# Designs tried in a protein design run: designed miniproteins, single chains, continued (2). Part 76

Each design is a single chain, and the fold is of that chain. pLDDT is the mean over its residues in the fold that is shown.

## One batch from the design tools (miniprotein)

Design m6807
Fold by ESMFold2-Fast:
Structure m6807 (fold): chain A 67 residues (1-67)
Amino acid sequence: SDEERLLTDFAEGTIRLYEEQAKQGDKEAQELVKLAQEILEAVRRGDLETARRLFDELVALISRLES
């Protein structure tokens, strides 16, 4: 579905963008990568309710980091 594609693309993009910083010990980057991985796992299981909730958490965290 379009929703599964959106969630997958956003999560994969987040992992690609932040994975190096997470490996270097950036705790915020580690949280972003972890949330993105959990979104991918939820989508893989067909648990879109959990994937949407985790997506909202990921977006909220990114918004806090921009402050």
Scores: mean pLDDT 87

Design m6808
Fold by ESMFold2-Fast:
Structure m6808 (fold): chain A 72 residues (1-72)
Amino acid sequence: RQEEVAKIAEGMLERAPAELQAAVEQGLLDEEAARELAELIRRLAEAARAGDMEEVARLKEEYRRLAEEALA
């Protein structure tokens, strides 16, 4: 399970910069909000690699809340 979560988080980390940049270019996200979301994805990937599942869960909730506010 931890290895699966780490693999998913790494995939998100690889795709996130391009997806967030595209959203900023389309006017869907502010550059600052996109930067904050990218940082959360990086931290989530690092926590997953460390096996800190509690931190992974916390960061997922923060990402969800921040993304919801940014896209509102």
Scores: mean pLDDT 72

Design m6809
Fold by ESMFold2-Fast:
Structure m6809 (fold): chain A 60 residues (1-60)
Amino acid sequence: MSIMEITKELFRLMADAEARIVELRQRYGRDSPEFQAEVEKVLEEHKKRVEELREQEKKS
């Protein structure tokens, strides 16, 4: 994949993660342990998707 294409996909993934975190904050509240746990899951999923894009770049 081109560096421009990867950059656009990274931006999209970041925007999706941010929207998810905003929804979770509204649902559980900022200081709840449930919010913290769900945010960690969102960040872990985002990290995995970013790593998949990096691997695709290296193998192309």
Scores: mean pLDDT 77

Design m6810
Fold by ESMFold2-Fast:
Structure m6810 (fold): chain A 100 residues (1-100)
Amino acid sequence: SSTLEKIREIIDKASEEAIARAKEKNDLESVKAIEETREKIFELIEKYKDDIEKMLKEIGEVLNELIEYLVSKNDLETAKILKEMGDKIMEEVEKYLESL
């Protein structure tokens, strides 16, 4: 699916930016959390590729957990990158559903 390819690209770009920012702060725990969340999201895309609504809900849950973790560490800038990633994923999903 071209939509799933775009979602993967959004995740890759945002994750790389978030990881780079966490590395600049020498926050290796956040780097690990971002990498692990990225892997979980890609697993959810494969698992729910035929159920885009469930895929979106499950991705939203793991992404929110990471955002809450970063906010709890007062890393609002990295949290914002991941929130904007979630918004972009939602836009691609809505665009896909409207095309049906």
Scores: mean pLDDT 86

Design m6811
Fold by ESMFold2-Fast:
Structure m6811 (fold): chain A 72 residues (1-72)
Amino acid sequence: SADELYEKGKKLIEEAEQRTGVEAANLYRQASEYFKKAADEFKKRGDIEKANEAYKLSQEAVQRAAAVRRAV
């Protein structure tokens, strides 16, 4: 479900925050993919507010992945 995809994304962010370097970057990328899938599913069920929130979190995860990669 959209809610399960969203929760998976959140857990991956929490895991990424406990890691460094390439491992953290990979977890942020995975989180962005889950948030994007959640956003698409929220949009399909008409939950535009949650879809926009999930898209924003997906973009933030992409930015964090890039920042962590530059730090290594």
Scores: mean pLDDT 84

Design m6812
Fold by ESMFold2-Fast:
Structure m6812 (fold): chain A 75 residues (1-75)
Amino acid sequence: AKEHLDRAIQLARESDAPTAPEAVAHLERAKEAYDSGNYEEAIRHLREAIALAKDSIPEAYQHLVEALREVAEKL
């Protein structure tokens, strides 16, 4: 989960998409929630980032889907 989160943050930061800054903000919050063991909050922020990245940052989208899957498995 953390590896896919870190990669998605990097790819979103490198993106010129108008949604990229908001996606990065949600991903940073997802990472903080994950590090604190708050997997439910991490999932909420991951879903928001996925919605923002789906059509505009396809490389980040793949890593976000994997991160969501791995975080959900911890519940």
Scores: mean pLDDT 80

Design m6813
Fold by ESMFold2-Fast:
Structure m6813 (fold): chain A 61 residues (1-61)
Amino acid sequence: SLLEQIRQALENIARAAKDVEELERMLKTVLNYLKTKYSPEQVKEIEELAREILEEARRRW
């Protein structure tokens, strides 16, 4: 599904980030781009995925 592909991409971004601050910056950039390509409903689901990934990353650091 589209959401599963996006989840994998966001998880790869989280793995590449050196710290939480860089991850937050990278996620904001990606979300701004995705807002130009997808519906508001899809963007809401993507934003929720980004929050989950950021929360998990914070637990690892």
Scores: mean pLDDT 82

Design m6814
Fold by ESMFold2-Fast:
Structure m6814 (fold): chain A 70 residues (1-70)
Amino acid sequence: VKLSEEQIEEIKELNAKEQKKINEETDKAVAEAKKAAAEDPSKAPEISREVARGVGRLLRAVGDALDKAL
């Protein structure tokens, strides 16, 4: 079953919307991590791992949402 041109356009719009959400949440998490690392440099490795974990969860959640929308 091939997707119609209309369905492809809908997928593009959904991807753009979800990508914007991911970018906003990622930027926020990075800003918070930088602030925390500046206050206590000894915690920087742990903060970096937590940010990477958070970004991974966001990407997985968006992937699941797109799979369900298809």
Scores: mean pLDDT 70

Design m6815
Fold by ESMFold2-Fast:
Structure m6815 (fold): chain A 75 residues (1-75)
Amino acid sequence: SSLAEKAAQITEDAQKKAKEKVEELLKQGKGELARDAVDQIAAEAARQALDAGLSRATAVQVAKAVIDAGDETIK
Protein backbone atom coordinates (compact mmCIF):
# COMPACT_ATOMS: atom_id res chain seq x y z
CA SER A 1 0.00 0.00 0.00
CA SER A 2 1.10 3.60 -0.60
CA LEU A 3 0.87 4.41 3.14
CA ALA A 4 3.12 1.45 4.03
CA GLU A 5 5.59 2.58 1.33
CA LYS A 6 5.57 6.15 2.73
CA ALA A 7 6.17 4.83 6.27
CA ALA A 8 9.09 2.67 5.08
CA GLN A 9 10.63 5.56 3.10
CA ILE A 10 10.38 8.05 5.98
CA THR A 11 11.81 5.48 8.41
CA GLU A 12 14.73 4.47 6.15
CA ASP A 13 15.63 8.09 5.29
CA ALA A 14 15.53 9.16 8.96
CA GLN A 15 17.51 6.10 10.15
CA LYS A 16 20.23 6.89 7.58
CA LYS A 17 20.25 10.57 8.61
CA ALA A 18 20.53 9.63 12.31
CA LYS A 19 23.38 7.17 11.68
CA GLU A 20 25.31 9.67 9.53
CA LYS A 21 24.81 12.48 12.08
CA VAL A 22 25.97 10.28 14.98
CA GLU A 23 29.06 9.11 13.05
CA GLU A 24 29.99 12.72 12.18
CA LEU A 25 29.50 13.93 15.78
CA LEU A 26 31.66 11.05 17.07
CA LYS A 27 34.41 11.90 14.54
CA GLN A 28 34.31 15.53 15.75
CA GLY A 29 34.60 14.50 19.42
CA LYS A 30 31.01 15.72 20.05
CA GLY A 31 29.54 12.36 21.07
CA GLU A 32 27.74 14.06 23.98
CA LEU A 33 25.45 15.74 21.40
CA ALA A 34 24.61 12.48 19.59
CA ARG A 35 21.52 11.46 21.61
CA ASP A 36 19.91 14.92 21.32
CA ALA A 37 20.57 14.94 17.56
CA VAL A 38 18.96 11.48 17.20
CA ASP A 39 15.93 12.60 19.25
CA GLN A 40 15.49 15.66 17.00
CA ILE A 41 15.71 13.54 13.82
CA ALA A 42 13.21 11.03 15.28
CA ALA A 43 10.77 13.84 16.20
CA GLU A 44 11.07 15.30 12.68
CA ALA A 45 10.45 11.86 11.12
CA ALA A 46 7.35 11.34 13.29
CA ARG A 47 6.05 14.77 12.23
CA GLN A 48 6.70 13.92 8.56
CA ALA A 49 4.76 10.66 9.03
CA LEU A 50 1.76 12.53 10.49
CA ASP A 51 1.93 15.16 7.71
CA ALA A 52 1.94 12.31 5.15
CA GLY A 53 -1.37 11.03 6.59
CA LEU A 54 0.05 8.12 8.62
CA SER A 55 -1.52 7.20 11.97
CA ARG A 56 -0.21 8.36 15.34
CA ALA A 57 0.71 4.72 16.12
CA THR A 58 2.78 4.52 12.91
CA ALA A 59 4.46 7.87 13.68
CA VAL A 60 5.47 6.51 17.13
CA GLN A 61 6.91 3.35 15.50
CA VAL A 62 8.86 5.50 13.01
CA ALA A 63 10.34 7.58 15.86
CA LYS A 64 11.23 4.43 17.84
CA ALA A 65 12.96 2.83 14.82
CA VAL A 66 15.03 6.00 14.29
CA ILE A 67 16.01 6.21 17.99
CA ASP A 68 16.95 2.50 18.04
CA ALA A 69 19.16 2.90 14.94
CA GLY A 70 20.82 6.02 16.38
CA ASP A 71 21.43 4.37 19.77
CA GLU A 72 22.99 1.32 18.07
CA THR A 73 25.35 3.65 16.14
CA ILE A 74 26.38 5.48 19.37
CA LYS A 75 27.41 2.15 21.00
Scores: mean pLDDT 87

Design m6816
Fold by ESMFold2-Fast:
Structure m6816 (fold): chain A 68 residues (1-68)
Amino acid sequence: SPEDELVALLHELHELMERASPELGREVIREIEDAGAAAEAQGLSEEEFLARMIALTQRLIARLRAAI
C-alpha cells in the first residue's frame, strides 16, 4: 500500500538522518514541515497527500545519500 511504502521510506530517511550533520538534519525537517503545511493549506486528499510525501521522502533520501 502507499502507506507501507511511505513507512519503509521514512525508516530509510531516519537512518540517513542519524548520519547527517545537525544543519542538514534541520533543513530536511523544515522541508518536511513546509510540505505538510502546504498540503494542509491546499486541502489535499489522503491519496494526494501520501503520493506527495512519498515523492518528497524519495527526494530527501537521494539528497542525504549525496551529502553523506
Scores: mean pLDDT 85

Design m6817
Fold by ESMFold2-Fast:
Structure m6817 (fold): chain A 64 residues (1-64)
Amino acid sequence: SAAEEARRKALEYEIEAGIKLIKAGVLKTIMKVKGEETEEEREEIEKLLEEAEELEAKARELLE
């Protein structure tokens, strides 16, 4: 059914979002250990968080 396919696609988006959040968390931890922030590292983390939010939004749209 269309609902079943939507649930599977939503799960895929949630998994992809989760992976991006984990990557962002790892990068934040590395920066804390280094005690220094670079513009490039901050931009990479922000990009991962934005991409995760977009994927979570797409998952929610499919479940509505």
Scores: mean pLDDT 84

Design m6818
Fold by ESMFold2-Fast:
Structure m6818 (fold): chain A 42 residues (1-42)
Amino acid sequence: SVQEKILELYRNKEPKSIITDLIKKNGLSKSEIDKIKEELKK
């Protein structure tokens, strides 16, 4: 899923610009972004 791909980019410490671009291109909601951030805390 797109959410899993974004989570992987965060875990790999990819540049914020790349992650932000992918989020915008896929039209992720605030709720979906928050779920990714919560998963990163685990």
Scores: mean pLDDT 78

Design m6819
Fold by ESMFold2-Fast:
Structure m6819 (fold): chain A 71 residues (1-71)
Amino acid sequence: MEEIKEEILKLGKEAEELAKKLPPEEVEKLAEEIQKKAGERIKELEAKGASKEELAKVYLEAVKEFLEKLR
């Protein structure tokens, strides 16, 4: 669990640095799209009684996707 949180924070900081190089409007659109997808997945998993670790993995995947699109 803690390892996943640490990875999310690390990748999140990297995404933040990359996002500074792009127009704010473009970053906002990408973040909105990814947050919508992650939010829908989290709702599905919560309805099934998913663990905190499974929910954290959804956030990790979302951050990785955001990073990939920023690169």
Scores: mean pLDDT 78

Design m6820
Fold by ESMFold2-Fast:
Structure m6820 (fold): chain A 105 residues (1-105)
Amino acid sequence: MLTDEERARIAETAQKIYEALKNKDFEKVKEIVLEAADRARSPEELQALADAFSTIISKYSKNPEIQKVVKEGRAEIQKAADAGDLERAKRLLSETVDKIIELEK
């Protein structure tokens, strides 16, 4: 279960992601997500970060290919998190962000 402090950090990160997306600054989105992932101390915190990111991207983009990348990425991150593999979950989140940036070009 996430602490109130962990939930507050995820909410702050979500707000920063939203502002960067509003400005179409995908380099800043990647920076914010990877910095938050590096701060994650548990698979549960990383999964919550991935869920917040996926929710924001799904509201931002109407592109079906981006929606597919978000859905598949979220599922793979969940599998890694459920297995307790925090490093794999972080890598999968980074790869998902990179795929989204490529599709927005």
Scores: mean pLDDT 82

Design m6821
Fold by ESMFold2-Fast:
Structure m6821 (fold): chain A 66 residues (1-66)
Amino acid sequence: SALYRVTVLEDNGAFNFGRGAVPKGTVLVLRDVRERSDGMLTGTDVATGEPVLVDPSKVEVEELPA
């Protein structure tokens, strides 16, 4: 499955359901990224194994090369 680098550009750009709000300036690597009907992204943080909710308007998302 593809991996994605998510750079949090603004406060409330991402929420880790095991750790809470992800600080501005954090870089996450997510697997199993899916877009919800409301335009929010969901994925799993590779480092923690925890689910993450992402606001695509407040982050930079880049697919990582294989």
Scores: mean pLDDT 85

Design m6822
Fold by ESMFold2-Fast:
Order: sequence, then structure tokens, then C-alpha cells
Structure m6822 (fold): chain A 76 residues (1-76)
Amino acid sequence: SAEDELLAQLKAKLEEAKAKVPSLSIDEILELVREIEAEIKKVAPKLSPEQQKQLTAAAQEFGRFVAEVLAKKLAE
């Protein structure tokens, strides 16, 4: 379905963002997070409740990863 395609695209974008995060500066990470949050806000209302739950789980996992990377960069 179109909804499944939107969810798959956003999950792929989250994975691509995760791959990039360790190589980015703190400012670049914050810009990327804002971009991802804006895209989630646009896509989430188009998804079913179950798909929104999957997106929320993926977004939370991304947020935890970003927090860990930022903590390491701030300790440097």
C-alpha cells in the first residue's frame, strides 16, 4: 500500500541517518534531527495506528542512538 511505502521510505531514511551520525559534527547532527522530526510530523498522520506505532518505535531507537553519539562527542 501507499502507507506501507511511506513507512518503508521513512524507516530507510532513519537507517541512513543513523549511519551518518557518527561522522557528523554536533551542529550537523542537530540539523539532521530537525529534518527527521519535520518529516515524521508530515508522514505520521498519513499512517494507520499500527504503522504509527512502528514509526514511533523506529524514531525512539534513532533518538537513543543520537543521544549516545552526542554524549561521546561532548566527552571528547
Scores: mean pLDDT 86

Design m6823
Fold by ESMFold2-Fast:
Structure m6823 (fold): chain A 74 residues (1-74)
Amino acid sequence: MPKEKLIEEARKLVDEARKALLEGNEEKAREYLEQAVKTLEPLDPEAAKKARKAIEEGRLGYALVILDEAIEKL
């Protein structure tokens, strides 16, 4: 998959996670964040690891920040 398509997919997943959090649906937000981490792993494995740790800690909003910053740098 081309890099640009992976970036676009990761961004959409992060946006969906943000919407789910605003709706109070933490389960759905976690699903989208997990998918975003998988999509980002081949592009930025360090950021993916940090975001995964934040998800494990229940810091879903912080995971969003990590993923947003990583995507901006790609």
Scores: mean pLDDT 84

Design m6824
Fold by ESMFold2-Fast:
Structure m6824 (fold): chain A 71 residues (1-71)
Amino acid sequence: MSVADLIREYRLSPREARILRHLYGHGAHSVAELSRALGLSRATVRRHLARLERKGLVTRTADGRWTVAPL
């Protein structure tokens, strides 16, 4: 399943879609790294990551970074 298919199926917002695409293309990132890469506040990144985690699309790594969940 492509990232575009996931965005459509789960009705992701543009910011959620952008975070998910970045993690697919660049691997695991901290909240601070995503904030810098995407030009979003850390609070905004945390809010969207929590929504993506609730949907089963992202997970936390052992070192506290965020990555795409195994599908």
Scores: mean pLDDT 82

Design m6825
Fold by ESMFold2-Fast:
Structure m6825 (fold): chain A 65 residues (1-65)
Amino acid sequence: MEEREKLVEAIVDYLTRPDLSLEEIAEKYGISKERLEKLLRGQGTPEDREIFREALRRAGVEVEE
């Protein structure tokens, strides 16, 4: 649960803040760069996919469910 919120916010930063590198975002949230890369490549669990969709919604991107 706690990790879920960190992953959502990290992806939101990646999508909305081009001034930040993926490595900087990973360090900011205490998440491994490898974990974030896997999420962005569409790899991971069904929970990881929901995290990505939630991040898209928070970033102002239209998400179809």
Scores: mean pLDDT 74

Design m6826
Fold by ESMFold2-Fast:
Structure m6826 (fold): chain A 69 residues (1-69)
Amino acid sequence: SEEQRLVEEYLEALREFEQRRRELEKEVEEAEKISPELGKEAQEKADRELERLERELEERQRELERQLR
């Protein structure tokens, strides 16, 4: 069904988001070990990438909510 497809796509995107978040957290930690300034730059880059991924999840969630109404 369309609803089942949207749920599966959402769950896959959620898994990818969680994995990427963990990868970015590790990158920030490694950068901070070198210098606080590099840690800040890595965090800002991570925040921008996660914001983009969160927008995609938000769009998928809105589509699911629309289909369930």
Scores: mean pLDDT 83

Design m6827
Fold by ESMFold2-Fast:
Structure m6827 (fold): chain A 59 residues (1-59)
Amino acid sequence: MSPEQQELAREIAEKLREIGDKWNEVVTLRAEAKKEKDEEKKKELLERADELAKSMATA
């Protein structure tokens, strides 16, 4: 692989890692919301998950 392609691949890997971390947080928050019995806390967890998902869509 050329040095230029190797640098680009590293940048792509870094961005995929960042997206993966945020996606894992969204999935975790939604899973916690499904297990939560308190409607108010469930709503807060879902709102936080939606905000994280929106932050990924604006890039």
Scores: mean pLDDT 78

Design m6828
Fold by ESMFold2-Fast:
Structure m6828 (fold): chain A 110 residues (1-110)
Amino acid sequence: MYEKAIEANKKIVEEKPDSKEAAEAYMKIGYAYLELGEYEKAIEYAKKAVEIAPDSKVAADAYMIIGEAYLKLGKYEEAIEYAKKALELDPNNKRAKYVLEEAKKKLEEK
């Protein structure tokens, strides 16, 4: 159902481009692209969510999406940076903790 989620959330962004609802919609689009394996698009849309709603729960989830997408792209230093940003805003984010630990392991394996 990720393609339908992307379509629905793009309509929210078109109707209310700089709103709190648009920030949540961008984060959900980023998450859907992450799950579809479209990592560069996941980063693009998640960054838009952070630009609209910095220092929020939405930004914490968006930073986690960016970190995991960088991990999947083999950009481990960036994955660590964004996972740490997610955990600064939401210390209990288990997925961000996973990204941080896996990226650190990959840097050690070089």
Scores: mean pLDDT 86

Design m6829
Fold by ESMFold2-Fast:
Structure m6829 (fold): chain A 60 residues (1-60)
Amino acid sequence: MSKEEIAKEAGKLIEEALAKGADPKLLQELAEKIVQALNDEDLEKAEELVKELRELVKKL
């Protein structure tokens, strides 16, 4: 995924998790980690964090 695609997917997954009743504080912490990885140009780390977010949404 490109940096832009990772950011868009992360945003959509955060909205889905919030809609399903996930803890906003946990989502904020995960979002901060994704933003940090993108700022560090660590696309592999950013993709892994997005995968964690996808798994969280699946479990809700």
Scores: mean pLDDT 80

Design m6830
Fold by ESMFold2-Fast:
Structure m6830 (fold): chain A 97 residues (1-97)
Amino acid sequence: SMSFYERIKKILEEAEKKLEELEKKIEELEKKGKITEEELKELEELLLEAEILLGLALIGAGVLKSIGEELPFEERIEELIKRLEELKKRLEELKSK
């Protein structure tokens, strides 16, 4: 049985993985200078998945903090949120091309 800490850690790792996949796809499309409707839908789906996972990780980290657990996750979650916001901006710039 996984601990609550291990479950939150795994959710955070999945969020990071989704952000890495999204970033790589955005970078490739930025190089091509164009985006199709299908590619846009795939990117928006990855973005939504990453947002959901980060939201769950934030809730879980808050619960862990409330029970006195010392968290290495707070800084990592903050970094991933900043990365998500930058990727959202880059996606909007791609949509305008």
Scores: mean pLDDT 81

Design m6831
Fold by ESMFold2-Fast:
Structure m6831 (fold): chain A 71 residues (1-71)
Amino acid sequence: MAKLEELVEKAKPEMEEVEKAGDREKGEEIIVELLVEAAKILGISPEELLELLRESGISEESIKRLKEALE
């Protein structure tokens, strides 16, 4: 749990900047990076990670790029 909290704390300033700017694409990239690191910490399979990304509203394009990187 502590390592997940560290990831969230590190991402907060960057996410706040993205929210203020309205940059949805950059926001999706930050969320993807956070979820990838969280999945590694929690031992979540790549398949489960991709489903979490879809449920979080991440674009199919970003999901496709991540899937290619995991293969």
Scores: mean pLDDT 68

Design m6832
Fold by ESMFold2-Fast:
Structure m6832 (fold): chain A 79 residues (1-79)
Amino acid sequence: MEELIERAREALRAGRYEEAARLLREIGELSGDELARLVGEVMARAIAEGDERAREALRRIFSEGLSEEEARELALEVL
């Protein structure tokens, strides 16, 4: 788990946002956190489409953390 989180932070620092989003999905799958998995999937798609807001949200998730409510709202907004 922690290793995946650190890899995601490294990917973000290197500008590999799609990799970071994929890692968020994997973290959700491994931890049984369905919300994190869904957010990761939606983020990966948005980033592939060039959405800068999705990149900023990923940085926030891995550096500051999001509350469960914020993560839920985010998943719905980038739908």
Scores: mean pLDDT 71

Design m6833
Fold by ESMFold2-Fast:
Structure m6833 (fold): chain A 65 residues (1-65)
Amino acid sequence: MTEYEVAHEVADGHTTTTLTAPDRAAFETAVRELEAAGATLVSRTPTEAVLRDPYGSTHVVRLAP
């Protein structure tokens, strides 16, 4: 069972959602699901992906240390 840690933050009228994935497979799945939901990939590293949804909210996916 894949468990994500989810945090929501509101700054400057925009919502930032941070998803902490417990492993690489969960990280890749979260990025794929966000893109399928209409989010656009802004930046990607091996441990962090930043996506912007069509409503202007930012989604950050991080790999757990």
Scores: mean pLDDT 74

Design m6834
Fold by ESMFold2-Fast:
Structure m6834 (fold): chain A 76 residues (1-76)
Amino acid sequence: LKTVVLSVSGITSLEGALTVKDVVSKVPGVYSVDVDFDNQTVTLTVSEDTDIQKVIDAINSITVGGRQLTATLKSV
């Protein structure tokens, strides 16, 4: 298992944070998801072979309140 931290811009509501958590939790190899609304970061516990780009793509597909979210890798 590895810990991955993503920076996510556009989480301006609790609804957006919950949507990110739900979508990311469904990506294969993701075991836990923690969304930090105040810092706009998402911390993941994933398997070693998990494709982080698929997680980033999943977040980038989310639109909440007319705004598209953008995720970037912060640390591994």
Scores: mean pLDDT 79

Design m6835
Fold by ESMFold2-Fast:
Structure m6835 (fold): chain A 100 residues (1-100)
Amino acid sequence: SVMQSVRNGLISIVSQTRRVIQQTTDPQSRQDLQQIIDGIQQAIDNVDNPDQTISILQQIRDQISQMINQDYPQQVRDFLSQIQSRINDMISRLRSYQQS
């Protein structure tokens, strides 16, 4: 199902974000990436409600957009851009599912 695919994708993003946290020595990056994990966990918990999931993912996307302009290590900035694209894809899939 679309919701199961989105849940699996979100779990994947959490795992990748934890890996990036382990690889960075920048305390601000670690803290801010942990907030992204917390937001994604909230989306996972609400995945059975597409409207709430979309709302949460939009909030995470907006947080990432704010973070991209911060002075993080390049690896963190590249990763933020990557997950922003993945979140946008998930929002699009959920919206298409609601219209199906």
Scores: mean pLDDT 87

Design m6836
Fold by ESMFold2-Fast:
Structure m6836 (fold): chain A 78 residues (1-78)
Amino acid sequence: RAREEGEAAARAAEAGDAEAADEEGRRAARAAAGPESAAGAAAAGIAGAGAGTAARLGMSREERRASGEAAARAAESA
C-alpha cells in the first residue's frame, strides 16, 4: 500500500538512512500511481525525495520524521 511505503520512508528518514528513505518514497509513489492518481504519485515522490534529502543533510530526527510523514500523507491522498 502507498501508506505503508510512505511510513517505511518516514522510518528510514528517522534512522538517517537516506538511500532507504529514497527507495521507500519511490515505492510509495509507484503504489499511489494509477490513471486517477498521477498527481498523488508525483506528490508522494517529491515528499519521499525530501525525506531522503533531510536524512543526507543531517537534519534533526524530528525534521526527518516530518519529511517522511509528508511522504506518507501525500501517498494516502493519491
Scores: mean pLDDT 61

Design m6837
Fold by ESMFold2-Fast:
Structure m6837 (fold): chain A 65 residues (1-65)
Amino acid sequence: SMEELKERLFRAVAAGDLATVRELLARHPELVFARDEHGRTPLDVARELGHDEIAAVLEETRARV
């Protein structure tokens, strides 16, 4: 479901799991617009945690959607 995909993306971003982030965004690029329970996007979470490479991938994906 979309909810499961969103949860998986936020979990991967929080964990710094670049491979899973790339996999999910390749199939579901619209997930860059997802928001967590606090209204944060995946990009917001990546920036807060200092996952710079994941933040770059999220920014690139957003530019293509």
Scores: mean pLDDT 90

Design m6838
Fold by ESMFold2-Fast:
Structure m6838 (fold): chain A 98 residues (1-98)
Amino acid sequence: MEEEIKRLERDGNGGNADSFIRLGDMYFDQGNYDEAIKYYQRAIAIDPDSAIAWTRLGETYFKQGNYDLAIQYFQRSLSLDPDNSRARQNLDTVLSKL
């Protein structure tokens, strides 16, 4: 696990946005949402058009109970990729909690 984290950090610092998304996913799976957000934000800093990274931010804020930010990030993802069924399903889920 530590070697994988170090490799992903190195690759992300080399400009690979996907590596930061994978790091965010690892922290998200551990329930460390604050750390997950930091890595997804780093991915977006490299590739602001990454619908996947915006979807992951929305999912993370939803887990923290911040439904307003979750909705905003899912809408951002859908504006970049209207065919993103995951973002659409997640948006519908958040709206059902309001």
Scores: mean pLDDT 85

Design m6839
Fold by ESMFold2-Fast:
Structure m6839 (fold): chain A 58 residues (1-58)
Amino acid sequence: SEEVGQELLDAVEFELSNTPLRPEFLDEAIERVRETTEKLGAEHIVPRLEEVLRKHVK
């Protein structure tokens, strides 16, 4: 599931580069990525996804 994790990271970073995340939605977005990674068996990438989300807050 390393490949799935990297694919998710790349997809999220691409999306946020085009549409930055507003601060008021950060907590909701973090919870959503946790649920998505849990369903995909990629929970180990959650800290990296949180960093990507926080990096793209506008």
Scores: mean pLDDT 78

Design m6840
Fold by ESMFold2-Fast:
Structure m6840 (fold): chain A 70 residues (1-70)
Amino acid sequence: AVLATFPEGTPFSKINEFIKEPSIINVLLNGKKISEIKPGEDFLGYGINEPGKFNPNATVPPGLTLEVIE
């Protein structure tokens, strides 16, 4: 199930606050799923998909939406 959706421009600090446990993140481009970020994977240099490990000073890139799933 989708737990949370973070559109373009959302600070990664908000994603860090949400993710308390290892979670898969769906990557959507213009509303279509293009990839997944698995626990422990780097996302385009924005940090690692682990609790508190994304760069809090970065934002979700234009055209992308990130969905945290269970």
Scores: mean pLDDT 86

Design m6841
Fold by ESMFold2-Fast:
Structure m6841 (fold): chain A 80 residues (1-80)
Amino acid sequence: SEGAINLIVVSAALAELDVAIELAKQRGDNETLARLEKIRDEVVELAKKLRESTNPEEQRKIVDEILKLVEEARKLVEES
């Protein structure tokens, strides 16, 4: 079901962000850490909207935005 896939996507996104945040902490990169924590907060808010949505098109748009934020987080870790 779409609901199960959405939960998997959100769970994977948050897990990847948590790893990225821990790496930034271990490196002492406070600038990257602050940006990653902001991205994580945005993903949490999008995940809440995704749970409250009953429209499949809106759900897809939210999932796409979560995936874009995770890609931004990967880029930040790779470019630091």
Scores: mean pLDDT 86

Design m6842
Fold by ESMFold2-Fast:
Structure m6842 (fold): chain A 92 residues (1-92)
Amino acid sequence: SIEEEYEKKRKEIEEEYKKILKIIEEEKKKAEKEFEEKKKKLEEEGASEEEKKKLEKEEEIEKEVFESLEAMAESIKKLELENLEKEKKKLE
């Protein structure tokens, strides 16, 4: 049936974006850990305030990039699901 076919396609889209979001989350956690290690190293080495501020700014930018990637993935998922529903409705 059309209903069974489109339910399968919906689940495939949901699983695809679940995997994408998981990869983004794992990379985000890895980046956060790398910044924590870099901050610790700068403190131990007696780095300048300018070097510390640069690292903090880089961390902020990378956080914004990951938030943007998550929002983009969610938006594309929503668009694909809406397009799938529109196609189903044309066939009913």
Scores: mean pLDDT 86

Design m6843
Fold by ESMFold2-Fast:
Structure m6843 (fold): chain A 89 residues (1-89)
Amino acid sequence: NAEKIREANVLYTAALVLLVGASIAKDPEERERLLEGARQTAIEAVKLYKEVDPELAKQVAESILKAARDAGLPEDFIKELEKEVEKVL
């Protein structure tokens, strides 16, 4: 399923970009919008990967969570993202 993999890859990349954007955002409102976008985009990416390859979906989920931690994002955000990702895996 080349189309689903392509779409999932685009969403995965977008999620990473949004996480980095949130980490450097100085305005609290902008940061919250970027975090919300990252959360929604990451969940959608993991769902699409799961439809093609559940093992790959798990690896992508771990990669996204690691990226969030490496970016120094709030622990409460990371815990919430982890719970949401776990529910779709």
Scores: mean pLDDT 87

